# Designed miniproteins, single chains, part 95

Each design is a single chain, and the fold is of that chain. pLDDT is the mean over its residues in the fold that is shown.

## One batch from the design tools (miniprotein)

Design m3490
Fold by ESMFold2-Fast:
Structure m3490 (fold): chain A 68 residues (1-68)
Amino acid sequence: SVDEIYEAALKVRKGLESGNIELALEGLDEIRRVASKEELKRFAEGAIEEAEKRKNEKVVEEAKKLKE
């Protein structure tokens, strides 16, 4: 649902903003389960960009998997 996608995306954003990598990874796992392939691709592009700006290589690699 849209609400589930929103909550998962919020976890990724809050995790990256606060340096809580576990929260960011939890959000990525959740969005992968609730979003369509096209929604995952669009979300992954933004998540990769944000994680790269924050130099968080682990989140970058996990977000790239959303595009596969």
Scores: mean pLDDT 82

Design m3491
Fold by ESMFold2-Fast:
Structure m3491 (fold): chain A 62 residues (1-62)
Amino acid sequence: MSAEEIVEEIAKLLGKETFTRAEVVLALAQLGVPLDVINGVAFYAPPEMTKEELIRLLEELM
């Protein structure tokens, strides 16, 4: 699954296009994303992010 595909699934799960770090961490766990990627988001992500910011971060971590 690509970063863009993951972010699209998160947007569908949450019903919105801007996310908190906590919402993203929970959604990534629900999607079965590897723990090292989830930990990277928890450590490096801003408190709130757009779809584009999350895609960029996931591309860096994957």
Scores: mean pLDDT 84

Design m3492
Fold by ESMFold2-Fast:
Structure m3492 (fold): chain A 79 residues (1-79)
Amino acid sequence: SKREEAEKKHEEGKRLFEEGKYEEAIKKYEEAIKLDPDYAEAWENLGEVLEKMGKKEEALEYYVKAGVIELEEAVKKVT
């Protein structure tokens, strides 16, 4: 499924981030988001990479996007 492919890209991105390869990690997280735009963890981790790179305003936008997705999923589960 697209979600499973997104999860693989997300895991690759996490490995690259742990290695300090921020630009490569961004590309993998963007690939994950392209496959599954509702993958909140990928949006959150993209924000974390940007924050580590000093791009705090861009990071905030992605953190907000992740939070909105998580809130929408939570609302759908209780309504």
Scores: mean pLDDT 83

Design m3493
Fold by ESMFold2-Fast:
Parts: sequence; structure tokens; C-alpha cells
Structure m3493 (fold): chain A 73 residues (1-73)
Amino acid sequence: MDEELLREGAEKAIEYARQGKVDEALKTFREAAEQAGDELALSGVKVIERAKLSPEGVARAIEHLAEQALADA
């Protein structure tokens, strides 16, 4: 996993989500997860996409998912 790429992708996605750009947020985080090779983040973003959350809900879900993927604890 590329931790820096996943972290940068998550930060950018959270920013887009907080701007109400949910589709851009989900696309940004999915691409980061795919490039980082993180299966947890990739599986999680697909769940978030299906859940039809609010912009703040998407931001919080991506933040939590990225924290879990990056912790590896």
C-alpha cells in the first residue's frame, strides 16, 4: 500500500465532499485506493457509493475508512 497516495487522496476527497461535490469525492478516493492497492479502502468506498449519504456523511465515511486503512493496527 502507498500510504502517502492514500492519505493525499483521502484529504482531497474529504475536501470535495465538504464542498458538496460528492461524485468527485467518491471518484477521487476510489482512484487513490486503486492506485495505493488498498483493498479495505476500495471495498469501503463501494459501500459508501451505494449508501447515498449526505455530503458531510460521505466526508465522515471517507475520513473513517482512510484512518482504518492507514492504521494497519
Scores: mean pLDDT 80

Design m3494
Fold by ESMFold2-Fast:
Structure m3494 (fold): chain A 82 residues (1-82)
Amino acid sequence: MIREELETEIERLEELLEEAKKENFPEEFIEEIERALEEAKRVLEELERDPSPENRRRAILAGASGGVMEIRYAVLKKEKEK
């Protein structure tokens, strides 16, 4: 479940990154999405190797960080369209 949730968030972040690049979002924001995506992928890899309570907690935190990026994207997109 936690692994599947993180995998879904990674897919969403990859889509978000491509969309932000296509719409010419601020470079700093694109870099933040790239960093969040790399961290999420790293955490997923660690969780797959060792599904320890520590790695599960890291996966939850990485997923939450991805969700924050999605919210920030939605806010910036609305501001850019107005």
Scores: mean pLDDT 80

Design m3495
Fold by ESMFold2-Fast:
Structure m3495 (fold): chain A 60 residues (1-60)
Amino acid sequence: SELEILKSLSEENRKKYLEVEVEIGMERIKYGVGLISEEELKERIEKLEKEREKIIEESK
């Protein structure tokens, strides 16, 4: 679960993880209100998901 991932991270890495999650949420909102295209959303989310995975891997 996401909560278990958060508990496994250092305080600094937890902050970074949450900042990426907020950015993902903001990009989804931008798409939902028509500010960005579906293609732009996919590209932006893919980059943010890769950043999130890197934070998790660097925390192991």
Scores: mean pLDDT 82

Design m3496
Fold by ESMFold2-Fast:
Structure m3496 (fold): chain A 64 residues (1-64)
Amino acid sequence: STAEEEGLRRAEERGQSYVPLLQRINELAKNKDYEGLRALLREQGASDAEIDAVAENLGVTPAP
């Protein structure tokens, strides 16, 4: 199991609606889709600083 898979399992135990969000975030991170990740997190009310922290943690960088 990956840390990603374990994170999804823990989110599912806390609330079902959180699992689809984490799955989408992980898919965008695998595709290195910074713009998609930014848009999704902004829809959830995340600040630019929070978005940057999540992207950095997932290894996703903005286009040069």
Scores: mean pLDDT 70

Design m3497
Fold by ESMFold2-Fast:
Structure m3497 (fold): chain A 102 residues (1-102)
Amino acid sequence: SALKERTAELLDEAIAKLREAFAIAGREASGAEFEAMGQELRDALLAGSAAEAYGQAKTFLAAVRFAADALTAQNAAAAPAAAEAVRLAEEAYRLAAELAAA
């Protein structure tokens, strides 16, 4: 499904932007947990478990928002990458909700 593929692309880009924010803040090691969360979400999405993917996308978005706020408070230079990670995670969550409603 094109929608599943687009959701997976948004997740990958959100993780990449969050990793960039962690790197700018000097906290690269902490980014690994988001890669694991994104992988579980991608696996649920591709397996056709739309309701499961929706729940995981909601949890991922909350985690990304929390991390983004912490990183921007620690280092203002991380703010643009952190804000973009949140935006991409919000788009992925919206598409996951659309898939679950279909």
Scores: mean pLDDT 82

Design m3498
Fold by ESMFold2-Fast:
Structure m3498 (fold): chain A 59 residues (1-59)
Amino acid sequence: MEERKRALQGSIDALEGDIKLYEEELKKSTDPEEQARLQRRIDVLKKELNDAKKELESL
């Protein structure tokens, strides 16, 4: 179980980092097309984050 928890926590940390970076870029962006692309990327990463967190909570 510890190995799985460590791997999932690593994935969660990486996803949270990526989301934070894209959210910061979204806040800086003044281009609607860029904002739309960043928002879609954030949405995908948030879905993956939720899936990983749910798996971690089930352990």
Scores: mean pLDDT 83

Design m3499
Fold by ESMFold2-Fast:
Structure m3499 (fold): chain A 66 residues (1-66)
Amino acid sequence: SAAVEKARAYIEKAKEAIKKGDLETAKKYLEQAERYAVLAVLEGDVASAEELGREMRELKEEIEKK
């Protein structure tokens, strides 16, 4: 779905922001990814949204360790 694709795009932007040390921008990209993951659930893409949630949790933990 378009929502899943948008969430993945924001996850990739968050990863690049983390690599640059811009944790504030990374958090904002993860917020956008989470919004699109919620939209994916509402559109019936529950399994894809669960996978997105796992990736977002891993990135949030990476930010917290810095």
Scores: mean pLDDT 83

Design m3500
Fold by ESMFold2-Fast:
Structure m3500 (fold): chain A 69 residues (1-69)
Amino acid sequence: SKKIEELEKRLEEDPKDAEAWTELGKALAEEGKLDEAEEYYLKALELDPRNKEAIDNLTRLLLTRVMSL
């Protein structure tokens, strides 16, 4: 995916870009790679604990996984 490749390049230049980690997690979740998406949302929250987009997307992902059990 072009979006994933662009985000990976951003993170290689700035690994503390919490927004880029959040967007990468979102892109992976859209591809069904839920475990990788969760890891990247958690990475974004390590860098910015108040990142609303990361919190909202992680919450939605975890609820989806629980509902699938």
Scores: mean pLDDT 83

Design m3501
Fold by ESMFold2-Fast:
Structure m3501 (fold): chain A 71 residues (1-71)
Amino acid sequence: SEELRELLKAFARGLARTLGLDPEEIVKRVDELYEAGKSPREIVEELAKRYGLTPEQREALLERVDVLEAS
């Protein structure tokens, strides 16, 4: 859904600011994965692997994804 895509992009922008990275590059990666047909869970796992999310950050994001997918 567009709402779920926007959630992941908003998270990616926040992550970029925290890590001192280019927000546009991380947002572009989210868009590329979404357009490639990756599930929201797969997108979260890709961000976790690439940007070093803590287990707590990963689980919190997955919980938000699950809520939006259930809507």
Scores: mean pLDDT 79

Design m3502
Fold by ESMFold2-Fast:
Structure m3502 (fold): chain A 147 residues (1-147)
Amino acid sequence: SDQLKQQADALQQQSQQLSQLASDTNAQRDAFSGAGDAAEAAVKSGDPATAKKTIENLKELTNQLTGALLNGAKVDPEIAKQVEELGKQVLDLLDTALANPEKAADYVSEGRKLGTEGLSAITEQAQAKAAQLQAQSQALLDQYKAL
């Protein structure tokens, strides 16, 4: 008798978790964008020590943000995979920047663009999936009420 309601409640919980992930991804995109701007500016300043330290800090931030988002994305394996792949691609670009100081500004700029655009895409996907699960939850609740 309670199966439809239990299924509806589970879908609603998953929808809320994806909505929270979208909120977290959006906030982390802004933090990453700001840190990326600072790293790009530091590289363009021409101080190699400041440039290296700022890129290393951006790598640490990328690892921290990726780990936090993966914890939130446990509800959706497809989004979790996208978060992991995005983090790896950004880290690869930042490692390339550290290995190639003469082109470091270009690689930091590319990593910042990839990270911000990727986090925006993950936010949009999480919001879309949350809306779909909420609609499915409501349909099951309507079936339960018709009993």
Scores: mean pLDDT 88

Design m3503
Fold by ESMFold2-Fast:
Parts: sequence; structure tokens; C-alpha cells
Structure m3503 (fold): chain A 73 residues (1-73)
Amino acid sequence: MKEEAEELIKKGDELEKQGNYFEAAVYYARAGTLYRNLGDEEKARDYFRKAIEYAQKSGNEELAEAFRRGAEA
């Protein structure tokens, strides 16, 4: 649901402010998946892009690559 995606984004934003980039990336990826399931491809792409960026900032290149493949699907 959209409300679930908005809650995930709020948690991701809070984690990003705390410098917890790994968990922020996971929450943004979950939001991207929910928006894709709702048919909102634009928001899905935006949040997958954020997930990739923060996964890279966390030093987890493998997670970033997984999110890139998810965004392309």
C-alpha cells in the first residue's frame, strides 16, 4: 500500500540522517518494490536509485548491484 511505502521512506530518511546507510538502502528498496507493485514506475525508479546510492555509501557493492538488477526488471 502507499501508506506502507510512505512509512518505509520515513524510516529510511531517519536512518540516513543517523548515517546508517545500509539500513536506509534496504528501506528505500522496499519502498521501491511497493511502488512497483502499485504500478508507480516513476517512484519505484526513484527509490531504487536511492537504495543503490546508499548501498554504495555503506560499502556494500553487492547489495547495490542487486538493487540495480531489481530496478531494471
Scores: mean pLDDT 82

Design m3504
Fold by ESMFold2-Fast:
Structure m3504 (fold): chain A 70 residues (1-70)
Amino acid sequence: SELLERIRELEREAAEAVEAGDLEKAAELLRELGELYRELAEEYERAGDLELAKRFREAAEGLFELAKEL
């Protein structure tokens, strides 16, 4: 999945930004990750996988909240 590949790439970049102490870049990448997880949740909801959709929505919300704290 193109969306899943993009999520994995951004997760790596966000982790690298945090390790480097670049909190501004980390916050930006976490917001982008949250948007992609929201898209992923919508795809799984359409496919009928409500449990995975819920988990991805919760992940997105957590990422947005973490980005606000940085």
Scores: mean pLDDT 86

Design m3505
Fold by ESMFold2-Fast:
Structure m3505 (fold): chain A 69 residues (1-69)
Amino acid sequence: GSMQREELRRKLENLEKAVELAKETGDKVIAKNAVHEAEELRREAEKLGDEELVKRAEEIIKQAKSILE
């Protein structure tokens, strides 16, 4: 429902901030954790049928994976 979407948005926002920190510091541990968490959040967004939140999670996965390369 609406409350679950708001909680998921908050988690995605926090994860976006963690990925920015990992980009600035080169911290691959933060980046690996962000990939795993974003994959879980993507699955939750898919269950909710929220295409915007799915796209946000996929963007986080993409950015975090770029740090690991």
Scores: mean pLDDT 86

Design m3506
Fold by ESMFold2-Fast:
Structure m3506 (fold): chain A 98 residues (1-98)
Amino acid sequence: GGLAGAEEALRHLEEAARAAEAAGNREAALAAGVGAGLAGIGLGVGRLTGDEAFAARAAERAARAALEGAREAGDEEAARLAEEGLEAGRAGRAAGEA
């Protein structure tokens, strides 16, 4: 459902932040880390309220912002992981809206 997509998106954003940190790319790590935090907040709200579509939409927005930040910072691995998070968020949104 939508929560599963939001959880998957959060995991990918956390992986993106760790990959950027390992590469020494502080700007990409910050973008992915902020994205993970925002996705986590959205997930928490979705779990508390039962609004799975909200959680997934929040994760999709967070992943999109993280992807843009990683691309601007030139971190291809962080961008790839953020893109996987974006796809998970989109799938979760579609499932939560059905």
Scores: mean pLDDT 86

Design m3507
Fold by ESMFold2-Fast:
Structure m3507 (fold): chain A 98 residues (1-98)
Amino acid sequence: HMEIERLLADIEESRKQVKELAEKIPTEDAKRLYENAMKTADELVKEAEASEDPQEKRFLLGVAAGILDIAIGILNYEIQRLKEKGLVPKLEEERKAR
């Protein structure tokens, strides 16, 4: 049960990160990535919760975590790209706060 609890905690943390990163990026591509990643992760978590097989639960939760991690990587890459072009005002405010 501890492994499943850890995976669920990791998924919730990754969901928060995806949301925060997507909110910093004023593009339709970032919005679609956020919506698709959150929807797919939610569906996988629901399938895991419905399963009585611990191995299947672990696999489905692992896939959900992996999808969110990929989304975080893509959003971080997009933030870096936009920052280099000076297109993200929220990143400039973070720079001023330092």
Scores: mean pLDDT 78

Design m3508
Fold by ESMFold2-Fast:
Structure m3508 (fold): chain A 83 residues (1-83)
Amino acid sequence: MTLEELDKELREGAIAMAEAFADELTDVSPEDKQRLLELARKAAETNPAGVLISIALAAAFVRRGEDPKEVVEWLIKQLEKVA
């Protein structure tokens, strides 16, 4: 695998992980989900690893019992910082 192919797969994986995370959230508004996905796609263009780590942390926060709405708000803010 070339570095270019690896970068493409990391970007596609980051976006897919963000989409899967957003789709599993039932208590978050469609507007917040859309903003999350738009920011994840933008951030994945320059920092796909940062997107993957941020989504993994967000999923861990939800799993430990944090409010999904608060987690999404934090994640949006985090993605704005890395984009």
Scores: mean pLDDT 81

Design m3509
Fold by ESMFold2-Fast:
Structure m3509 (fold): chain A 61 residues (1-61)
Amino acid sequence: MEPKVGELVIVRVETPDGIRRFLAVVEAISPDGKTVEVRLLGSQGGGERMTVPVENVERFL
Protein backbone atom coordinates (compact mmCIF):
# COMPACT_ATOMS: atom_id res chain seq x y z
CA MET A 1 0.00 0.00 0.00
CA GLU A 2 1.26 3.47 -0.94
CA PRO A 3 -0.77 6.39 0.51
CA LYS A 4 -0.92 9.60 -1.55
CA VAL A 5 -1.66 13.20 -0.54
CA GLY A 6 -5.38 13.81 -1.13
CA GLU A 7 -6.29 10.09 -0.89
CA LEU A 8 -9.22 8.84 1.17
CA VAL A 9 -7.95 6.34 3.75
CA ILE A 10 -9.00 4.60 6.94
CA VAL A 11 -6.83 5.33 9.99
CA ARG A 12 -6.59 3.25 13.15
CA VAL A 13 -6.61 5.31 16.37
CA GLU A 14 -6.19 4.05 19.93
CA THR A 15 -9.02 5.13 22.24
CA PRO A 16 -9.89 4.26 25.88
CA ASP A 17 -12.26 1.58 24.50
CA GLY A 18 -9.64 0.12 22.13
CA ILE A 19 -8.70 0.68 18.52
CA ARG A 20 -11.19 2.61 16.36
CA ARG A 21 -11.18 3.27 12.61
CA PHE A 22 -11.87 6.69 11.06
CA LEU A 23 -12.25 7.85 7.48
CA ALA A 24 -9.60 10.47 6.70
CA VAL A 25 -7.86 12.39 3.92
CA VAL A 26 -4.06 12.25 3.61
CA GLU A 27 -2.73 15.82 3.96
CA ALA A 28 1.03 15.11 4.10
CA ILE A 29 3.61 12.32 4.32
CA SER A 30 6.74 12.76 6.46
CA PRO A 31 10.12 13.00 4.66
CA ASP A 32 11.12 9.55 6.04
CA GLY A 33 7.78 8.02 4.95
CA LYS A 34 7.12 6.67 8.46
CA THR A 35 4.28 9.00 9.46
CA VAL A 36 1.27 10.46 7.70
CA GLU A 37 -0.64 13.63 8.53
CA VAL A 38 -4.37 13.05 8.06
CA ARG A 39 -7.56 15.05 8.45
CA LEU A 40 -10.32 13.05 10.08
CA LEU A 41 -13.69 13.07 8.32
CA GLY A 42 -16.87 12.74 10.37
CA SER A 43 -18.98 14.20 13.14
CA GLN A 44 -16.40 13.90 15.96
CA GLY A 45 -14.21 16.97 15.32
CA GLY A 46 -15.30 18.14 11.88
CA GLY A 47 -11.92 17.96 10.13
CA GLU A 48 -9.52 17.40 13.04
CA ARG A 49 -5.90 16.83 11.91
CA MET A 50 -3.52 14.24 13.36
CA THR A 51 -0.22 12.47 12.67
CA VAL A 52 -0.27 8.65 12.61
CA PRO A 53 2.28 5.94 11.81
CA VAL A 54 2.02 4.82 8.18
CA GLU A 55 1.19 1.26 9.34
CA ASN A 56 -2.02 2.66 10.92
CA VAL A 57 -3.23 3.81 7.48
CA GLU A 58 -5.45 1.40 5.51
CA ARG A 59 -6.69 1.90 1.96
CA PHE A 60 -10.31 2.93 1.51
CA LEU A 61 -12.12 0.38 -0.66
Scores: mean pLDDT 73

Design m3510
Fold by ESMFold2-Fast:
Structure m3510 (fold): chain A 55 residues (1-55)
Amino acid sequence: SAAALEAEIRRLEAELERLGRQLLEDLSDEEKLALGREAAELQARIAELRAQLAA
């Protein structure tokens, strides 16, 4: 349902915000790379779900 998609998008956006805050901390290059990859994956999933909601 649309409501379920909207709820999942909100959950993923909250996770992306959390990762963004972690990226502001004093992290190793390896940790930054790993978190950056996770953020990119979340952004791709959010975009996919938004496209489904718009269709």
Scores: mean pLDDT 85

Design m3511
Fold by ESMFold2-Fast:
Structure m3511 (fold): chain A 91 residues (1-91)
Amino acid sequence: MSLEELLFRATELLQEILAGLSPEQRARVEALWGEIYAAIEAAKAGEISVEELEERVEKAMEAIREVVPESLQPLVEELEELVKEIIRLLR
């Protein structure tokens, strides 16, 4: 699977998660996802190491898990697995 295809699937899954959230939770998750996306783009450009990308992503994903209701946690776990695959392709 290509990096672009994984990013597309992650965005689709994110939209599914966002649809189940309050406006406040949605804004927070969108901001955290923006941090993840920016870190992926920086790693693609060679501006940060894969190790730094992994650290930034783990912190943002942990924060997303704390914001998202328990009923949507399985979707967050699927999103985390997609992001881990993206990081693997950048190695």
Scores: mean pLDDT 85

Design m3512
Fold by ESMFold2-Fast:
Structure m3512 (fold): chain A 67 residues (1-67)
Amino acid sequence: EAKKLLEKYLEEELEERAKKLGAEEEEVEEARKKIPELAQETVDEKGLSKKEVEELIKEREEVRKKL
């Protein structure tokens, strides 16, 4: 499922950024609640396949490692 892969990636990215920025737990939870809707809209609007989501995640992980 493309949506589930994107949701998992967005949750992991949010957790990493929140940890680095010292974000409040309430702000993190509120952002996390919006992830399923954002993932669904992104998949629907761009017509992303599971493979395309996997490639996107790999590219973003490479960028994060360089930061």
Scores: mean pLDDT 72

Design m3513
Fold by ESMFold2-Fast:
Structure m3513 (fold): chain A 72 residues (1-72)
Amino acid sequence: MERLVELLKRLARRAVEDPEEKDIYISLIRMALSTLPDKELGRRYAERITEAIEAGDLEAAERALEELLEEL
């Protein structure tokens, strides 16, 4: 699980650093979160992380991922 969150943090960073490829990284993050057993948890965090990335707020995205790890 920690490895998944680390991967998602890297994808979030790349999405913020490369806005032209942002939609690809958001899609990958949403896909990974859709594989979680708790579908409502995955959906809530996918929305929160996507909003943070769209705002260019990497710190908010990373905070959401850290909170996700604590709920798993």
Scores: mean pLDDT 81

Design m3514
Fold by ESMFold2-Fast:
Parts: C-alpha cells; structure tokens; sequence
Structure m3514 (fold): chain A 92 residues (1-92)
C-alpha cells in the first residue's frame, strides 16, 4: 500500500511542477521519497521499527516534494499517509 501511495505522490508532484530549478528539486524529492517509502515497506516485514523509520522518512520526503510542486491535495494526502504508516510501524 505505502509503495503505491508514495509512487503516486511523486508522479503527481512531478506532473504539477514541470519547469524551472525549484520544480526539478521537488520532483527529485518526490521520487526519492516514494522509493524510500517502498524500501521501508519491504523492510518493515523483516524489522518493523527499521522499516517504519524508512517508510516515515520516505513519506516525509514525498510530502515535501508535493508541497514544493504546488500543494496538489492528493499528493499531500499520499505523503501524509506514508508518514502515518511509517510512524505506526516504527512504534510497533
């Protein structure tokens, strides 16, 4: 679930912010966050605390990318869900 949400957040952020240096950085952050979220989700199956931390970090990066790309409401929600899921895994 988190993997799909993170990837979509990065995609929506990138589509919304196509031109100039700031938007390129937002796209990079969104993509990096989505990839980290995916990795964290897989790691949570081995070590819930470590996987949760990685998923939370990924969600935070995806949310930051979404905000920098113009605050697309769906991308922001997807990033927030990644943070919430990661936090739950970290606390488990």
Amino acid sequence: MLAKLGAQAAKEGGLEAVRNAETLEAIKKGIAGALRGIGGEFQAEKDPKEGGRDAKSGGESALEGAKLSGNNPKAVKLGQLGIDLGRAGEEA
Scores: mean pLDDT 56

Design m3515
Fold by ESMFold2-Fast:
Structure m3515 (fold): chain A 60 residues (1-60)
Amino acid sequence: ELEELQKQYDAASKETLDAFREMRRAKAAGDQKAADEYQKKVTAASLRGAAILKEVESRI
């Protein structure tokens, strides 16, 4: 159902933005370890969001 995919997309989008903000903050503070971990979270959440969009497109 498209409504469920929309909820999953919203969750992935929020996770991507939150992780991106934390990554930027860690970089500004010089915390490379934290920045790298948040970068991984940004990538994972972004890929999940992209997969959901492709699934929606395949359904319509």
Scores: mean pLDDT 81

Design m3516
Fold by ESMFold2-Fast:
Structure m3516 (fold): chain A 80 residues (1-80)
Amino acid sequence: AAEVAALRAAADALDARAAALRAAAASTPEETQAAVQAWLAENHGWEEVAPADAQELARGLAASYRAAADRARARAAALE
């Protein structure tokens, strides 16, 4: 069904986002800041992220996106 496909696409996008943020959090503060700034430009969120704060923010956002992806996949599985 279209709903199952949409939920899986959303889950894959959220997982990709979580993986990118997790990878960025493991990088240098400058690389993490660049990745977080790219996310902020897309989502119109926080704009003044210091490099030290960027790693903590990236880890928190990655965990949040992974949880959202898990919920979307659970919904898709329930509909199949």
Scores: mean pLDDT 73

Design m3517
Fold by ESMFold2-Fast:
Structure m3517 (fold): chain A 75 residues (1-75)
Amino acid sequence: KAEEYEAKGDEAAAAGNYAEAGDYYEKAGEEYEKRGDLAKAAEYYAKAAAAYVRAGDYAKANAAGKKAAELKLKL
């Protein structure tokens, strides 16, 4: 569930595990997108991008950031 992935992402980020946090936030974004909640989906893809930047994974950060921007364009 989206809320479970959100909680896991927050837990990982609090522990400094930013790569894991990014993965969970991306999963939360995917679940919100499946629900049609594009605003929440964009929010969590943006959080994933920020987490991936902190992890040094710029390829995943760029991909997640583009997805967030694309979803915001539909709002």
Scores: mean pLDDT 85

Design m3518
Fold by ESMFold2-Fast:
Structure m3518 (fold): chain A 55 residues (1-55)
Amino acid sequence: MKESEEVGKEVAKLLVEGKDDEARKLLLELGKKYGTDAAQEAAAIAIRLATEELK
């Protein structure tokens, strides 16, 4: 998967666990390395995947 997809999946797991601080840290690291757009893409993917995992 692309970096945004990989980080998005990890953030989704953290969001399901209620670990918002850790999720935010992963997004900041991605944004720092690949830019804000990559972090925003990963966040959107994470929300979608977290919603799907809760089902």
Scores: mean pLDDT 77

Design m3519
Fold by ESMFold2-Fast:
Parts: C-alpha cells; structure tokens; sequence
Structure m3519 (fold): chain A 100 residues (1-100)
C-alpha cells in the first residue's frame, strides 16, 4: 500500500488534474484508516469529475467509518443520484440510516 501511494504521489505531481489518481490514492488512505487524507483526495476527485459516482460513494464511506452518519447518507444519496444501479451505495445508505 505505502509503495503504491508513493507511486501515485509521483503520478499526481506529473498529472495534477487526473481525477482517477486522486480517487485511487484516497481509496488507499481509506484502507489505511487515514480518513482525513482520504476525504481530501475524494473531494479533489469530485472537483475534477463531479459525475464520478465512485468518488461520492467513497467520500460517504470515509464519513461512515468516522461515525459521521448524516454526512455519509448525503454522499451515498449523491452517488445513487449519479448511478442508480449502484447496489453498494444503496446497501451502505440503508446501513447508515440504521445508525441514526
């Protein structure tokens, strides 16, 4: 994971407007439990590509893991709005609503 993050940092420096690179690095930060860094990368991915449902889904997942269920619900709903067939977003939305 750490080696891949270093590789992505180099790629981002060369390609600062590539949303997919931020999405991938954010996902790796999320896997490491570095939720604040994950959120920053997912927000950057959304700024570059606001119709990327996976970026909204993963932003919601980061907030969910932090126990911020109201924010998680908001972002999961946005992911479903962009991609109505996203079963994972619907599953996580239901799970987050049960926490409130």
Amino acid sequence: IDERIKELEKKIKENPNNADLYLERGWLYLQKGEYEKAIEDFKKAIELDPNNADAWLNLGLAYYKMGKYEEAIKYFEKAIEIDPDNWLARYLLNKAKKKL
Scores: mean pLDDT 85

Design m3520
Fold by ESMFold2-Fast:
Structure m3520 (fold): chain A 68 residues (1-68)
Amino acid sequence: SMEIEMVGLLMRGLALIEDGDLEGAKEDFLRAAKLAKEAGDKKTIETSAKQLKKLGEEKLAEELLKEA
């Protein structure tokens, strides 16, 4: 399901941060945000945007939040 996929992407993104793979983490949070937008899940968009901001993607995070 889309919910399981979003949770999986968020969990993998966090694991990739622990491993030092910041680019992989960004890809997972961005993918989670796109699925959340399709699902109307504002909380997951906000969570993903917050993580992207922490990873230096402030402009991308703000763009995602405007569409939440």
Scores: mean pLDDT 85

Design m3521
Fold by ESMFold2-Fast:
Structure m3521 (fold): chain A 80 residues (1-80)
Amino acid sequence: ALEELRELAIAGLEAAVEQARALQAAGLLSEEEVREIEEAARRAKEALRAGDLEAALEAIKKADELVERAADRAREKLAA
């Protein structure tokens, strides 16, 4: 149960990194924005694998904040 949720969370973080890289290739995200998302996802995956649920939740929240910020910036570039 917890292991399955952990695997799902890790898969979601990996998908978010792939999406960020695809958006960078399209010119919608900067290299810096992608690196920030990659780093946050890496920390979240490390915490999840270590079984540190509180650290994992904090890292996931940080990754979510960075993804939302990047999505807003991508939308602004598309609207311009």
Scores: mean pLDDT 79

Design m3522
Fold by ESMFold2-Fast:
Structure m3522 (fold): chain A 80 residues (1-80)
Amino acid sequence: SELDEVVDRLLKTMKRLVDERVAAGAPLEEIKAFIERFKENVLALIRHEFPDLSPEDLARVEERIDKFAKEMLAEAEKRL
C-alpha cells in the first residue's frame, strides 16, 4: 500500500540519519533528541498526507513508528 511504502521510506531515512550520528560520535542526548523530533515529524507528515486514515490504522502506524524509534535509541545507547 502507499501508506506502507511511505512509512518504510521514512523509517529507512531515520535509521540512516541515526547511524550517521552514531558514526560521527554524536552524544547520546543529541541522538535521543533527534529520534524524538524525527518521530514527531513523521507522525505529523502521515496525518497530513493521509487525512482519511481510520483511527485504528493511524494507531497501528503510530505503534510501528514508536517501536522502531525505541529500537534505534536502544542501539545508540549500546554504543556509549
Scores: mean pLDDT 84

Design m3523
Fold by ESMFold2-Fast:
Structure m3523 (fold): chain A 68 residues (1-68)
Amino acid sequence: DPLEWIRRMAEERGKRLTPEAARILAGIYRNHSRELVEEVLDRAIEIAGDSPVITAGQVAKAAAPLLA
């Protein structure tokens, strides 16, 4: 289940994904690659900073330059 491993990757890095953020990342996995999901998640974690939660907006901002 791509949603399970995506959530686990965020949790291992001290972050929690909103359901909407997790769905966007699962969509990237289906249409692109696992490697792109990992890169988008890394950037979203940087954007979130001190926040324990990663939102759909932060994932979208992280993905924009990589999906162009």
Scores: mean pLDDT 84

Design m3524
Fold by ESMFold2-Fast:
Structure m3524 (fold): chain A 85 residues (1-85)
Amino acid sequence: SAEELAREIADEAEELLKKSPLVKSVKVEVDGNTATVTAEFTGDEVTARVIAAEVKEVLEEKYGDIAEVEVEVDGNTITITVTVK
């Protein structure tokens, strides 16, 4: 299902974020075909944006044909939104 796929992609996003020692916590929420991954980051916003961009690139390369990946950085929070097409 689209919900199962959204969760699968979000779980991979969580694993990619957790590879950074600067990621403090990760929360995953799934609602229908949309998954939201929220990570609390220890460090500056510039470093958070670099990590967020790297995660987005990996996910778009693997899933871009079947899902939309959006990334937002606000202070020390990285939010990744995955919407299955």
Scores: mean pLDDT 84

Design m3525
Fold by ESMFold2-Fast:
Structure m3525 (fold): chain A 86 residues (1-86)
Amino acid sequence: MTLKLTLKNLTDEQKLFYKNLAKELEKEGHKVTVTEDGDTLTITIDNLTPEQAIAYALEAIGLELEGNKVTVTFDGDTLTITITYS
């Protein structure tokens, strides 16, 4: 299955954090695509088990629960998480 993580209103430090997370996922053998548009970062991770996708999603949500806007949708084989920093 696929995880699509969209991160908005990022600082440079937050972008570095998520880019490093994407690199670690690539090292683990996942197919990862990262797209940057200004202060927005989109990370798409393919070839995840449902359990892995949920675990990474929960980690991302946990990191962003301090005042940020979070939406989560599940549509077939794709889990989409959008996080907008305050």
Scores: mean pLDDT 77

Design m3526
Fold by ESMFold2-Fast:
Structure m3526 (fold): chain A 57 residues (1-57)
Amino acid sequence: SAAFEAAARAAAEALRAGGSGREAYDAMKQGGIDAGTELSDEEAERAAALGAVLAGV
């Protein structure tokens, strides 16, 4: 979904900026909300994992 992709990209952006895992998680959740939906816990875990891959971590 657009919200899942936005969340993963937000997590990747935070990690690339040198942010902590907590900062990436918070950015991921906010990215989903900004894209129009709150992710489930399962979707949040997957978005965070994808964000780490996209960041090259």
Scores: mean pLDDT 79

